# Designed miniproteins, single chains, continued (2), part 14

Each design is a single chain, and the fold is of that chain. pLDDT is the mean over its residues in the fold that is shown.

## One batch from the design tools (miniprotein)

Design m4457
Fold by ESMFold2-Fast:
Structure m4457 (fold): chain A 76 residues (1-76)
Amino acid sequence: SDKLREEAREMAEEALRIGQEAEKLGMKGSFDAGVGQLAAGVALTILTNGGPAEDAKTVAELGLEQAERGLRLARE
């Protein structure tokens, strides 16, 4: 659905933003931030290619969780 695709895009964009913020704070959590950004990129690629919105959302959710972990580690 269009709503699910929009939710997946918003989550992926947020994961990219959080991952980039974590990278600016330092090396701690950089792996988690990198994995989160990679997953966000995969989710956006699924959406761009007209792939399943459910798959894009699942990958975006995983990316957001990893990026948020990276940011938490960077703030320690």
Scores: mean pLDDT 87

Design m4458
Fold by ESMFold2-Fast:
Structure m4458 (fold): chain A 74 residues (1-74)
Amino acid sequence: SALAEEFRRRLAYLREVRERHPEKFSETELRILDFGEEAAANLASLSEEEIRALVEALTLVAERLHKEHGVPLP
């Protein structure tokens, strides 16, 4: 689905940013990414609503990194 593809794409982008600059993330944001990785491994078990909530959470992380650290948006 388009939603699942958006989720995978946003997670992959933030994974790359985390590898290069883990210090730019808050503890809460790192937990969100860890949960996202677990969700990606079990994506078929998630509802569309759960996937949408994850996309929204990842979007907020990306927006904060852009605003506060100048990280490009995905």
Scores: mean pLDDT 87

Design m4459
Fold by ESMFold2-Fast:
Structure m4459 (fold): chain A 78 residues (1-78)
Amino acid sequence: PEPSKEEQLKIVELIKEQAIKEGLDEELAEKIEELAKKAIETGSEEVIEELEKLIQSLDEEQQKKLLEAIKKAAEEFK
């Protein structure tokens, strides 16, 4: 089943924590978390677009770190 808003917010917090552990810059990880939480809470298309644009602007190393963080956070939430 699709996670609730509260569960989605918790997953985003876990992603941030894991991203920092993977060596992603703390400021960048925090910005991604803030935009993701705002997108979940508001459903704003503008915020979703800003988050997508930020993720697309990441270099290959940053994208790999974020992807590993997402994978690990999802495994821990199970």
Scores: mean pLDDT 80

Design m4460
Fold by ESMFold2-Fast:
Structure m4460 (fold): chain A 100 residues (1-100)
Amino acid sequence: MSELTQKAIELLKWTKEQLESLKPLLSPEQQAVVDSMIELIDAVIEEMKSLSEEEALFLTNLTLIVVISELYVISKRSDPETQEKIEELIDKLVEKAKEL
């Protein structure tokens, strides 16, 4: 496995941990969306083990676009304190994705 593919998997695992940490701040409906994103991340990590470096990076970027989009929607339906935490997570995800 390439170093870039390993970094992409590490980013997805870190993203999963951040999503889990947000769940207690969210409504039950929003928690269900987060659970779906976590399941998507787990499925993507498994697929990446059999993909080329280029395919793995492409799939990682698509997954991050989905996660960021869902987080943006959740943030707009959240209280101000939760919205700020989600916006900070989106910023961190964008910055980490640039390093791939």
Scores: mean pLDDT 88

Design m4461
Fold by ESMFold2-Fast:
Structure m4461 (fold): chain A 86 residues (1-86)
Amino acid sequence: MAEADKLVKKAIDAFKKKTGTDVTPKIEEQLKKLAKLAVDYGVSEDDAFKLLEKAILELYKAEKEGDEKEMEQIILGFEFAIRVLG
């Protein structure tokens, strides 16, 4: 959990620097779930970080469009990628 929380913070901080905007609490909650899954499956810190950066971008776009179904599909896709990568 502590490692997953640090990973999420790094990814969010990188997103803020790159875009000048914050993530919503909803996106942060999903990132914490993905980060925990990546740690649990033994994904490297570098690979997990890259995966979370990509997840933030895709989830942020889907949230802006109000597409809840797309957000669910994105989350499932990243969960699958973590299980294959770990």
Scores: mean pLDDT 82

Design m4462
Fold by ESMFold2-Fast:
Order: C-alpha cells, then structure tokens, then sequence
Structure m4462 (fold): chain A 72 residues (1-72)
C-alpha cells in the first residue's frame, strides 16, 4: 500500500541518519533516532490507526534534524 511504502521510506531515512550520527560520534543523536525508529516500529505493529499521523510527524522531525546538522 501507499502507507506501507511511505513508512518503509521514512524508516530507512531515520536509520540512515542514525548511522551517520554514530559514524560522526554524535552518540546522543544516534540514541534519540534509535528510540524514534523503535517507536515507529511499535506504532506500525500495535497502533496502525496512528501510523499515518506518526510517520508524517517523523518526516518533519527528520527534515528538521537534517537542516540543523547541515547548519552546524
């Protein structure tokens, strides 16, 4: 479904950002993103009615974090 594809895409973006943070030595950001990833997986499995809204908020958060990383 379109929702499943969007979820997979946002999950992959969060994982890539987490891995980049770890490689850069930003352990706090990496830990935060790991928690976001686990929460997304929990919502997908246990609260699918909230998944669309959660994914949309996660997209905005990831975009914000990417902009802040580029500015630092």
Amino acid sequence: SAMEKEYEKVLAEAEALRDAARAAGDDDLAAYLDQLIETMKYVAENKPELLKEFVEHAKKLIAFLKERAAAA
Scores: mean pLDDT 83

Design m4463
Fold by ESMFold2-Fast:
Structure m4463 (fold): chain A 79 residues (1-79)
Amino acid sequence: SAKEQAWFDALLEHTSLSEEEARELARWLSENRPLSELDTTVAMIQVLLASPLKLSLEDIKTLLAVARTVEQARQLVTL
């Protein structure tokens, strides 16, 4: 879809992910993606890749999944 293509292009421009990795990550995120948080997800990936530690694709998937769950849990726990 056009949205997935735009995301793929953004990942290549704003991250050091390879073309294949960016496409695989886009596919995975499509399954777990919120309704309208494409820019937020790209920004999170950019921050993770800017870390002095080089993270694997599997690490990035795990951290994104945890961040989403933690964000939901944080709202409940803060109450």
Scores: mean pLDDT 68

Design m4464
Fold by ESMFold2-Fast:
Parts: C-alpha cells; sequence; structure tokens
Structure m4464 (fold): chain A 74 residues (1-74)
C-alpha cells in the first residue's frame, strides 16, 4: 500500500539521519547522505496526495537539508 511505502521511506530517512550523526566529522560522507536523503524525500513526496501532509514533509525536507548545509559549511 501507499502507506507502507511512505513508512518504509520514513524508516530509511531516519536510518540515514542516524548515520549522519555518527559521521558528523566526515564532510564527504555527509554530502553522500544528504543526496540520498534528498532523493528519498523526492520519492516520498511523490506518494503524498494530501496537500497539508505534502507541505509538512516539504518543510521537514527543507529543515533537514538546511542542517546538513550548515554542517558542511563549517
Amino acid sequence: STAERIRRLDEEIVGLVKEAVANADDPARLEELRARIEALFDELLGLITDPANRAAYEAKRASLLAIFDALLAE
């Protein structure tokens, strides 16, 4: 189901975020993880039909990628 696909993508994103925390001092790894997280959000957003839920996930994506960008700028 669509809900199961969204749940799987959410779990994958959470796993990559945990990996990013473990590799916070590795810029090359952070760049790889950022790209993978971005791609997973793109897939997840494509599955959402409700505008409010879509906006919420777009906001989460933007916030998370901004944190990565800040870490990579240091």
Scores: mean pLDDT 83

Design m4465
Fold by ESMFold2-Fast:
Structure m4465 (fold): chain A 90 residues (1-90)
Amino acid sequence: EVEERARELAEKLSDEQIEDIYFAVKVAKLIKAGKIPKHISKEFRDKLREEVKSKTREEKIDALVEAGPEQILRLLEGILNGEEATFTLK
């Protein structure tokens, strides 16, 4: 039900907003896993952005809801209320 609400709110966002959120979550996950350094180059960010663009909108939304439905719901509500998107995984 929290997952359904998060998905419903995500559908109200633009493709660009969903892409930006997905990119931020992916970067946070990679840093937490130790797979990338905390300081990342522009070239690395550009490559990761291209990988993110290869995903469909639905795949991005599904991955976000799976990653943390409550955190995503809170983030999506903030964006829809005009707040800047900031996502950090614990």
Scores: mean pLDDT 69

Design m4466
Fold by ESMFold2-Fast:
Structure m4466 (fold): chain A 77 residues (1-77)
Amino acid sequence: AMTPEEIAKKILEAVEEQAQRYLAAGDADGLRTLADFLKTFAEEMKKEYPNDPVLQEIADKFLELAERLRAEAEALR
């Protein structure tokens, strides 16, 4: 079975690939949708598993990516 870290890495890679497609298309709304999804998922994970350091670390990485995608969406304006 995959570790949580391996699963997180694959999700981050898949989201990064999709973000690059949205950037190439100038799709700011697509980037905002990805950012909102990642933020909501990460906030729920931090709330549900406050004492799991691995899941907290994964959630923080999703929040960092969400902030970056939001900034990239604003830059497309």
Scores: mean pLDDT 82

Design m4467
Fold by ESMFold2-Fast:
Structure m4467 (fold): chain A 66 residues (1-66)
Amino acid sequence: ATKSRNIPIIVDGDDEDALVAASQAVAEKIKNSKDNEPIGESYATPDRVAEVKKRIEEFKKEIEKK
C-alpha cells in the first residue's frame, strides 16, 4: 500500500453520506492519533507530507463550509 493506515486520506466516494463519514473519520483520527504514526513509511518526503496535510485541511474546510 502507498498510503498510511493511520489517516485514510483517500476519499473516492461520490455519495455525500460516504464522503461526510470518511471525512469525519479522517478528522477524528487526526485529532486522536499521534504524529508517531508516520503518514508515509514507503517513500514520503517532506514535500509529500505537506501535500497530504494540505488535502486533510481542505477536507476539513469543505465539511465546515457545508
Scores: mean pLDDT 54

Design m4468
Fold by ESMFold2-Fast:
Structure m4468 (fold): chain A 90 residues (1-90)
Amino acid sequence: SEEEFDELKKKLIEGLKKLTPEQVREAVRFIADKLNIKIVDEEGLRSLTKEELIQIAEKLLDYARKNYGVDFAIKVAKEAIKFVEELLKK
């Protein structure tokens, strides 16, 4: 459901806020990879702030919802949350 997606997106954003900027970049790369999206500007990605990287993660999930449907976006969000939780355990 759209409500479940919004709850998961909020949980992911809160998790990303606890990471370092470099760990947020890894999370963005993870989400892009799950969507089969190639990051063509790696230098640009390295120049972004943590806040800008979190906005990109949100936009990637919104892109997934619009283009692949809410159920797929929920799956990606759940996998991204697990990825973030593993980074927080280190």
Scores: mean pLDDT 85

Design m4469
Fold by ESMFold2-Fast:
Structure m4469 (fold): chain A 84 residues (1-84)
Amino acid sequence: LQEERDEIARELRELGLEDEARDFERVVNQLISLGKLDEAQSLINTMRLAVENMKKAKTPLERDVAEAMLRMSISVGKLIIKNL
C-alpha cells in the first residue's frame, strides 16, 4: 500500500498534477489509519489505471477523461471517510 501510494504520487507529479497527488496521498493515509484497507487499495488501483490512461492518451479528450476519473475517485475516497 505505502510503496504503491508513493509510486502513484510521483507519477501524478510528473504529469503536473501536484494538487491531486497531495490529495491522493492524504486520502489514502486517512483510509489506512481508519482501517479501510480495501477502500485504500481500490483507490490505489483506480489511480494506477487513471495514470496509465493519461500516459497512453493520444487525444486531449482521452487525457481529460482520465483526469476526470482521477478527481472523481479522490472525491469518493473523501466521501467514504466522511461517512464512517
Scores: mean pLDDT 84

Design m4470
Fold by ESMFold2-Fast:
Structure m4470 (fold): chain A 80 residues (1-80)
Amino acid sequence: AKSAAALHGEQLYKQKCLACHGARSKVKAANLVGVADKRPDAYLAAFIQDPKKYGKTVMPNFHLSEEEAWALVAYLKTLK
């Protein structure tokens, strides 16, 4: 079962991320399945909040709060 944070993260992912990171996306974005196992949670949260700071110019900044970024990390941890 998904936690409340992971369920909130799933909603945010569908609204903001799925267009580029979805299985049916026409954009060659990174496959996010297993990303939470390859990177520290704090790195993923910081990256989601400001992707351009980490050299990703094509990923937009959605001006997410720290709480929303951690909800997305909780959801990404369910993708295996």
Scores: mean pLDDT 68

Design m4471
Fold by ESMFold2-Fast:
Structure m4471 (fold): chain A 89 residues (1-89)
Amino acid sequence: SVDEFAERLRQLVDEAIEAAKAGDDSKVEENLAKIRQLLREAGLTDEEVDAVVAAMRQIIAHLKTTGDVDSAKRMADALIAHLRARREA
């Protein structure tokens, strides 16, 4: 379901943010690969998958630059809400 997809995506995004906070770049890349796989299994095109992963990299870069976890999580929530809305339409 869209709800199960959004919840799993949120979980992987939160894990990527926590890995970035810890400075674990290998775990960030592992979680981005899992996000990419989840999006492909959900039926997104290669272009859509690349756009979402690029947005996630921007969120992680923002977190690394600012240290603002709350801002990074708000950006991630907006991305997940956008993807959910597109799948429901």
Scores: mean pLDDT 85

Design m4472
Fold by ESMFold2-Fast:
Structure m4472 (fold): chain A 89 residues (1-89)
Amino acid sequence: MSAEEIGLAAAAFALRMAELVKDIDPEAAKELAEAAEEIRRAAERGDAEGVLEALDKAKEAASKLKDKDLSKQAVDSLESFKRQIRRAS
């Protein structure tokens, strides 16, 4: 997969996480949605470094989730996307 395809998949993941937690953790949901938009924009520009920076913001937001099991799963998934971007670049 291209770095753009991986970045767009990561943005979709972060946005889906924001939707999942919006009613129980609205602050983290807002931060995840904002990070998802930054990942999407960087991916559409072909900016692999911008995708990695936006993924770090998404990881920060995910680390703040009230559900600690969900937080760990989300952070691990976002770290996996970062590794995929680095391999594709």
Scores: mean pLDDT 86

Design m4473
Fold by ESMFold2-Fast:
Structure m4473 (fold): chain A 59 residues (1-59)
Amino acid sequence: AELDALSRVAAADPRLTPEQAAILVSGWLKGLSDEEIAKRAGISVETVRELRARAQALA
């Protein structure tokens, strides 16, 4: 499933803390925009989009 792939990609990224990875997964579950997720996690929108693209390639 895409969400499972997104969770694995986020958890494996060395640029993210476990807390930031959890915020990303929670944000995707709630249907938040990449911009809103980036703001809440304190990372760039580009990083959120990169993680989503990688997860889609794995799903």
Scores: mean pLDDT 78

Design m4474
Fold by ESMFold2-Fast:
Structure m4474 (fold): chain A 106 residues (1-106)
Amino acid sequence: EEAKKLIEELLKSENPSPETVRRFLLALGESDEAIDYFFELLKKATDEQKLRVLKALLDPELSPYLNFLTRKSAERLIKMFEELYKKEKNPEIQKLLKDLIYALRP
């Protein structure tokens, strides 16, 4: 429930607060359903929304939280980002997805 609200806030906000992004990253580790919901929203998101969210996740202060996800959650996110990458035509979004996949790998 909390994770879904954080995901929606992340996509809707022009500049999500670091606290919102941190809470979102922690919530992803708790629920496969939160990861699936995030994937569904990203597939439907505009390029502008995707750029904002992906850049926020790669913030140097916040990206270390991705390393605290369970192996299962990290693998699920990697597969999600790989699927998005294969269908993506925007080069900037492709680069961010590739950078996130790299950050999630052990």
Scores: mean pLDDT 74

Design m4475
Fold by ESMFold2-Fast:
Structure m4475 (fold): chain A 91 residues (1-91)
Amino acid sequence: SVEEGIEKVGELAGKVAELAKTDKEVLEKFNEAIESQKKAVEAAPFSEEVKEEALRLLEELRKAVEEGDAEKAYEAARRAARLLAEALERL
């Protein structure tokens, strides 16, 4: 289900935040993935409001991972995944 997918994305983001505390390569790869995702959001046929919120949540996720805050990374990733899933459903 979409809910199970969103939960798994959050769990993965939390684990990445934990790994990034001691593995700079994980942090660098994650930052590359976030930049790629931001470009995808900007190119998508979403409303300006959805794009702004998605970019804000992706930046929040990026900062949480850089700080090694697994709980904040989990929350930001789930919120971003839900927003994007709902936006795609409306296309």
Scores: mean pLDDT 87

Design m4476
Fold by ESMFold2-Fast:
Structure m4476 (fold): chain A 100 residues (1-100)
Amino acid sequence: RRAELREWLRILGASDAQIEAYLAQVERAEDLIARASADGKLRLPEVGALMAEAEKAGDKARAEEIKRQLSQEEAERLRREIREAEERLRELAEKVRAER
C-alpha cells in the first residue's frame, strides 16, 4: 500500500522529497494513534493539571471523567491532523494536474 501510494504520487509528478515528506507525516500520525490506543494516554498539559487538581481534592469521579474526555479530544485531534495531511495531498495532486 505504501509502495502503491509512492508510485501513484510519482505518476502525478511529485518529487521523491515531497513523497517521503508526506509518507513520514502519515507514519507519524499512525504511530501516535497506535500509541494512544495501546496505553490510552496522550495528555494535554492543561488537562493534566486539572486532573491533578481534581485528584488532590479527592474527587475521583471528576478525575475519571477528565481522563475519558482527554482520550476523546486527543483522538479527534489526531483524526484532524490526518485529514489535513490528506487535504494537502489532494491540493498537491490538483496543482500537479493543472501544471501538467
Scores: mean pLDDT 58

Design m4477
Fold by ESMFold2-Fast:
Structure m4477 (fold): chain A 69 residues (1-69)
Amino acid sequence: SAAQKQKKIQELEEEIAKLKEQIERSKTNAGMRAVLEEQIKIKQKLIELLKKGATISQVEAYKKKLLEK
């Protein structure tokens, strides 16, 4: 439903905010920073797909496919 999609977008936005704060607060090495930045990009892509009309199930399948490589 639209309400479920909105809730999922909000959860992903909160996760992105936490990852950005972790990068800013922590003196992370370059490798760890790159991993966290990649996670942010993946979550941003999932939000874009949801906003463009993808279902939650489609987004979860896409996320699984990206994480298998």
Scores: mean pLDDT 78

Design m4478
Fold by ESMFold2-Fast:
Structure m4478 (fold): chain A 87 residues (1-87)
Amino acid sequence: MLSYEEQAAALRNAKAAIEAAPTPTMFGVLLAEVDRLIEENKDDPELVKLYEELRALLREAQRDPEAHKAATLEKIDEIIAYLESKA
């Protein structure tokens, strides 16, 4: 299980990758990782809810990366802020 600090670092790396080159394949990889993070953080229902919201955006981004890039980055920033508040 990743710590809150490790999760925030992973999301910052994901954010940088999305900003550089948003692709359906990248969003698919992130979706699989978010599914794992939901399972690992079941004792934090607020964090699970944020990851479920990110998961929904990632599914849309797989179909149209450019149209959903901004909303996905905004949700990642919200989750990073939550994680840093708990670290």
Scores: mean pLDDT 83

Design m4479
Fold by ESMFold2-Fast:
Structure m4479 (fold): chain A 74 residues (1-74)
Amino acid sequence: MIAKVISHTDDKIVLEVDEKEVDKVVETLSSLPEVKEVRKEGKIITVTYEPSGEAKSAIGKALKKAGVEIEIVN
């Protein structure tokens, strides 16, 4: 499955995912200690985390392990 990175900042990542996969992505990200909040709005998932390179790395690795490929839109 593919998750499109619509935007990211030091403390936030916004992903677009197929609606049927949203719950799997939310569950994966919510299990990470680096993640402060996960919000879903249809196929859009907003992830808020503590600003660090470790948090971004942990998020990327967890999504890859769950079978989610990250695609950066720009």
Scores: mean pLDDT 76

Design m4480
Fold by ESMFold2-Fast:
Structure m4480 (fold): chain A 84 residues (1-84)
Amino acid sequence: MKNERVARAVAAELLRVALEIAIELRETNPELGERDVAAEAEALAALARELGRPDVAEAALSPDPAVVLAAADELARAAREEAE
């Protein structure tokens, strides 16, 4: 049980970092970055649904990168809290 919560917290943190990188990449290489943002945002939304956070899942699929990053930060925070 605790090991699964720790794994989810790590996954949420990795998705947060990946989304930050993908959004920055989209600013310099829109074609490659848009693909990576879409994939990471969908993964974040799936994890948020698994953790019972449909509000974060909806925010993760927002067209606004600031909203997506805030959603990633919130899920990483919540998953870390659950792991402790």
Scores: mean pLDDT 81

Design m4481
Fold by ESMFold2-Fast:
Structure m4481 (fold): chain A 65 residues (1-65)
Amino acid sequence: MEEIEKKAEEIAKELAKDPRVVSVEAKGDTVTITLDGSPTSTASLAIRAIGMAIEEGRLSVKVVL
């Protein structure tokens, strides 16, 4: 669990570097990303986040517009 939490925090920090990300929160095995309503950025960020989650195998990603 701690290992997954660290991965979630790392993913959150990487995604937070994108200027279209309003906020990112990592809680347990879930990363929640809030975006400023831009569909093009949403697709790109969702794909990256899903890729990172697949690598961990147990990480969940939620995207909020």
Scores: mean pLDDT 67

Design m4482
Fold by ESMFold2-Fast:
Structure m4482 (fold): chain A 81 residues (1-81)
Amino acid sequence: DDRVFAVGEALLVLQAKKGKATVDEIAERLGMSREEVKEAVDRLVEQGFVKKEIKDGKEYYTVTDEGEAKLRAWLAEREKA
């Protein structure tokens, strides 16, 4: 699913810059709706590739070690001719 992959990649980039990301930050980066990003993030959380964290009343997301490995595998497949 290209959308799930794009959301995962955007989250990984945002996490590298500031340690964690919100649905709004991912949506702004990708030009997607909050609903589309939330659906993709929820799928990644269900698979154990992303972790949800609540801090100061806000929902934040981080990529797990397993999720990073999966995203890197997806990137490698896309780079194959």
Scores: mean pLDDT 79

Design m4483
Fold by ESMFold2-Fast:
Structure m4483 (fold): chain A 62 residues (1-62)
Amino acid sequence: GRREETLKRIAELLGISQEEAEKLARELNLSPGSLYTGLILYMELHGLSAKEALEVLRKEFG
């Protein structure tokens, strides 16, 4: 489903497993879709790497 496909995209983007991507979304209290959108937004608007975008999201939501 869309949830599983979104987790695959997050996993591929961050170089982690789908299980780790699901845990990450849960830790940040974000849906997989919100996590993916946040990563892409910071990458596109601020020229950040996926890892750097994740660090911004951890500060905002973690």
Scores: mean pLDDT 85

Design m4484
Fold by ESMFold2-Fast:
Structure m4484 (fold): chain A 62 residues (1-62)
Amino acid sequence: MFSKEQAANAAIALHLVFGVDPTEAYEVLMEAETIDEAAEKLKEKFGIDYESAKRLLERVLK
């Protein structure tokens, strides 16, 4: 599970790169336990490519 700070930073990055709503992206990240799960949920909800979402999350999450 990601911290609130990690989820907020990743949601902003997702908004800037993919144009998704940052509040909805934040909710997805707070519900996910792993980067893989978050990437799968982002693909399902926003149509973001799984590999593209995963690469961004791996870069911004610590």
Scores: mean pLDDT 84

Design m4485
Fold by ESMFold2-Fast:
Structure m4485 (fold): chain A 60 residues (1-60)
Amino acid sequence: GPARNAAIREGMALVEEGEETDPELKRRGLALLEEVTGARLSEDDSVEAVERKVVAALTR
């Protein structure tokens, strides 16, 4: 739904910003994405890996 889609966009934005600037922002984005999608994510995942895992979780 719209709220879940907004949360996914926010989580991805935090991961992208955090990858370049602040590990805490990346962790917050990962936690939000795990909560709303059920994906299993790691701080060691690249932005592309996070996106792939989120998409995979949404297609289950």
Scores: mean pLDDT 83

Design m4486
Fold by ESMFold2-Fast:
Structure m4486 (fold): chain A 87 residues (1-87)
Amino acid sequence: MEELLEELKERLAELIEDEELLKAVVQSVENAVKAIEEHKDDPAAVRTLGGVLIHEVRQLLEENNVPEEVKEKVIEELRRFVAGAEA
């Protein structure tokens, strides 16, 4: 998990130029990771938390008028991270 989280943070930093937005997105990811760890004995909860993270980040990117191409790349990285966490 820690290695996947660090890799995700590096990828997000390459994609998101706005430092405040990057910080907000990273905070959402870190909060989701904590919640997933607390509910690791409930696979349904882990899946739901992953979906909530993707939805929340998508809204943050949309509110900050991030270009569609960058938005899609960020969401793809989050989907890969969540899939790794579910395994």
Scores: mean pLDDT 79

Design m4487
Fold by ESMFold2-Fast:
Structure m4487 (fold): chain A 63 residues (1-63)
Amino acid sequence: MTESELLVKLKEKGRDDLAEEFVKQSIDAGVLSIKAAVFNDDDLFNQALELEKAAEEKARAAL
């Protein structure tokens, strides 16, 4: 399931709160990923992956 499919499903379920949280966490993970690439920092990259995983698990649990 794509990120856009998750957002559509959350909105269809009336879970706009979770859709907004998912978007925010995806942005935060993207920022961490960019910082990891610029600084070659594996810890920041792992933090980005964990944030993406947590966001996806939370979204999927609501479906």
Scores: mean pLDDT 79

Design m4488
Fold by ESMFold2-Fast:
Structure m4488 (fold): chain A 62 residues (1-62)
Amino acid sequence: SLEERVKRLLENVPEELKDRAAALIYIILQKNGVEIPDWLKELAEKAPEEVIKEAQEIYDLM
């Protein structure tokens, strides 16, 4: 499943980058109308505002 793959992807991300990776994945899924699991939403909410802006900018380039 998509959720299982996202979880495994985040497990392989360095601890210091997990908030950034989670925020980017959250934005991609949300903007594409995909249902977001609560654990991913909670993790993304820990990301600083600057990280959220960066993730949105990256999405806009895709």
Scores: mean pLDDT 75

Design m4489
Fold by ESMFold2-Fast:
Structure m4489 (fold): chain A 63 residues (1-63)
Amino acid sequence: SQGAEDAISAALTAENPESRKAAVQGAIEGAPKGGYEAALKGFEASTDNTGRSAALAALLHAK
């Protein structure tokens, strides 16, 4: 769903990787339907290793 994707994308703009991880995880938990798919898209949208690691950790924790 668009809401979950937008929340994940916004979370990934956080400068601090720990904050990104927490924000992405919160967005996934707050959007049970489509949360996993949104997190996966967030991982792909991340242009740096830190962002990708944060999204991956959130994905693993959320499922």
Scores: mean pLDDT 59

Design m4490
Fold by ESMFold2-Fast:
Structure m4490 (fold): chain A 107 residues (1-107)
Amino acid sequence: SEEVAKAKRLLDQLILETTVLRHLLYENLDDPEKAKEIAKLYVPHIKRLLEGIKAASTDPEVKKLIDEAMKELDAIENAESTQQLLDELNRFEEILLEVKKKIDELA
């Protein structure tokens, strides 16, 4: 459906945004304040993409995974160190891979 295609496009954009965020965090391993500033810039964009995927999806499992990703996004925003940001981002990316698998099953 067009909704499934839209969810897939938004998810691809979300994966790219998280990849860029990861690279920027690795560039700032010795500067936790800069890492926090970078995370604050990316979190609103990531949140909008997650909300878009949830709105485009009718599958309750996809919606549940998006809600889990939203909680992980809150953990990223509240992280106190660059290492914690990276650990939370790793958990977030694992949830996105589960979302991708579920969307691919619906296509």
Scores: mean pLDDT 86

Design m4491
Fold by ESMFold2-Fast:
Structure m4491 (fold): chain A 84 residues (1-84)
Amino acid sequence: MLYKPNPLLLEILKESGATKEVYTGQEIMLYLMKYAVDNNLIDGETRTIDLSNTKLGEIFGKDSIKLDDGEGIREAILKNTTPV
């Protein structure tokens, strides 16, 4: 399944090196994780992503999310994309 990101998500993906207009859910997850790493948002001890005061926080609608919260990540992707 391919997804078309909304403008905010697309901006985040392109800041992480993405060049396409449509992506698989796995590709979106990879670029979101790259964004978190590149912006030093990951706390390795708690295994969380600090989303407070970030563009990524607007995508998730939360101040933090766990690295292993696959469903929370999937829901955020679906909320900010349109299936094509």
Scores: mean pLDDT 81

Design m4492
Fold by ESMFold2-Fast:
Structure m4492 (fold): chain A 71 residues (1-71)
Amino acid sequence: DEVYKKLLEITKEHGSNLEGILKAVQTLYKEGVDVSVIKEAVIRLLKELGIIDDPQTAENIAQGIVDAVQK
């Protein structure tokens, strides 16, 4: 919940789009949040913001984002 709330706030600051989500995920990863926790928060956020309706697409987007920041 706390990770999700932080992700939401940062994403909204950047216009509630994929660019904002990327920025938020990079910030959380740099702060030491586990990538699995970040991924679950991103999936939730995509649904709550109405950016992605399809669960499989949301999962794929979230996986791609966390993979990018892990490197």
Scores: mean pLDDT 77

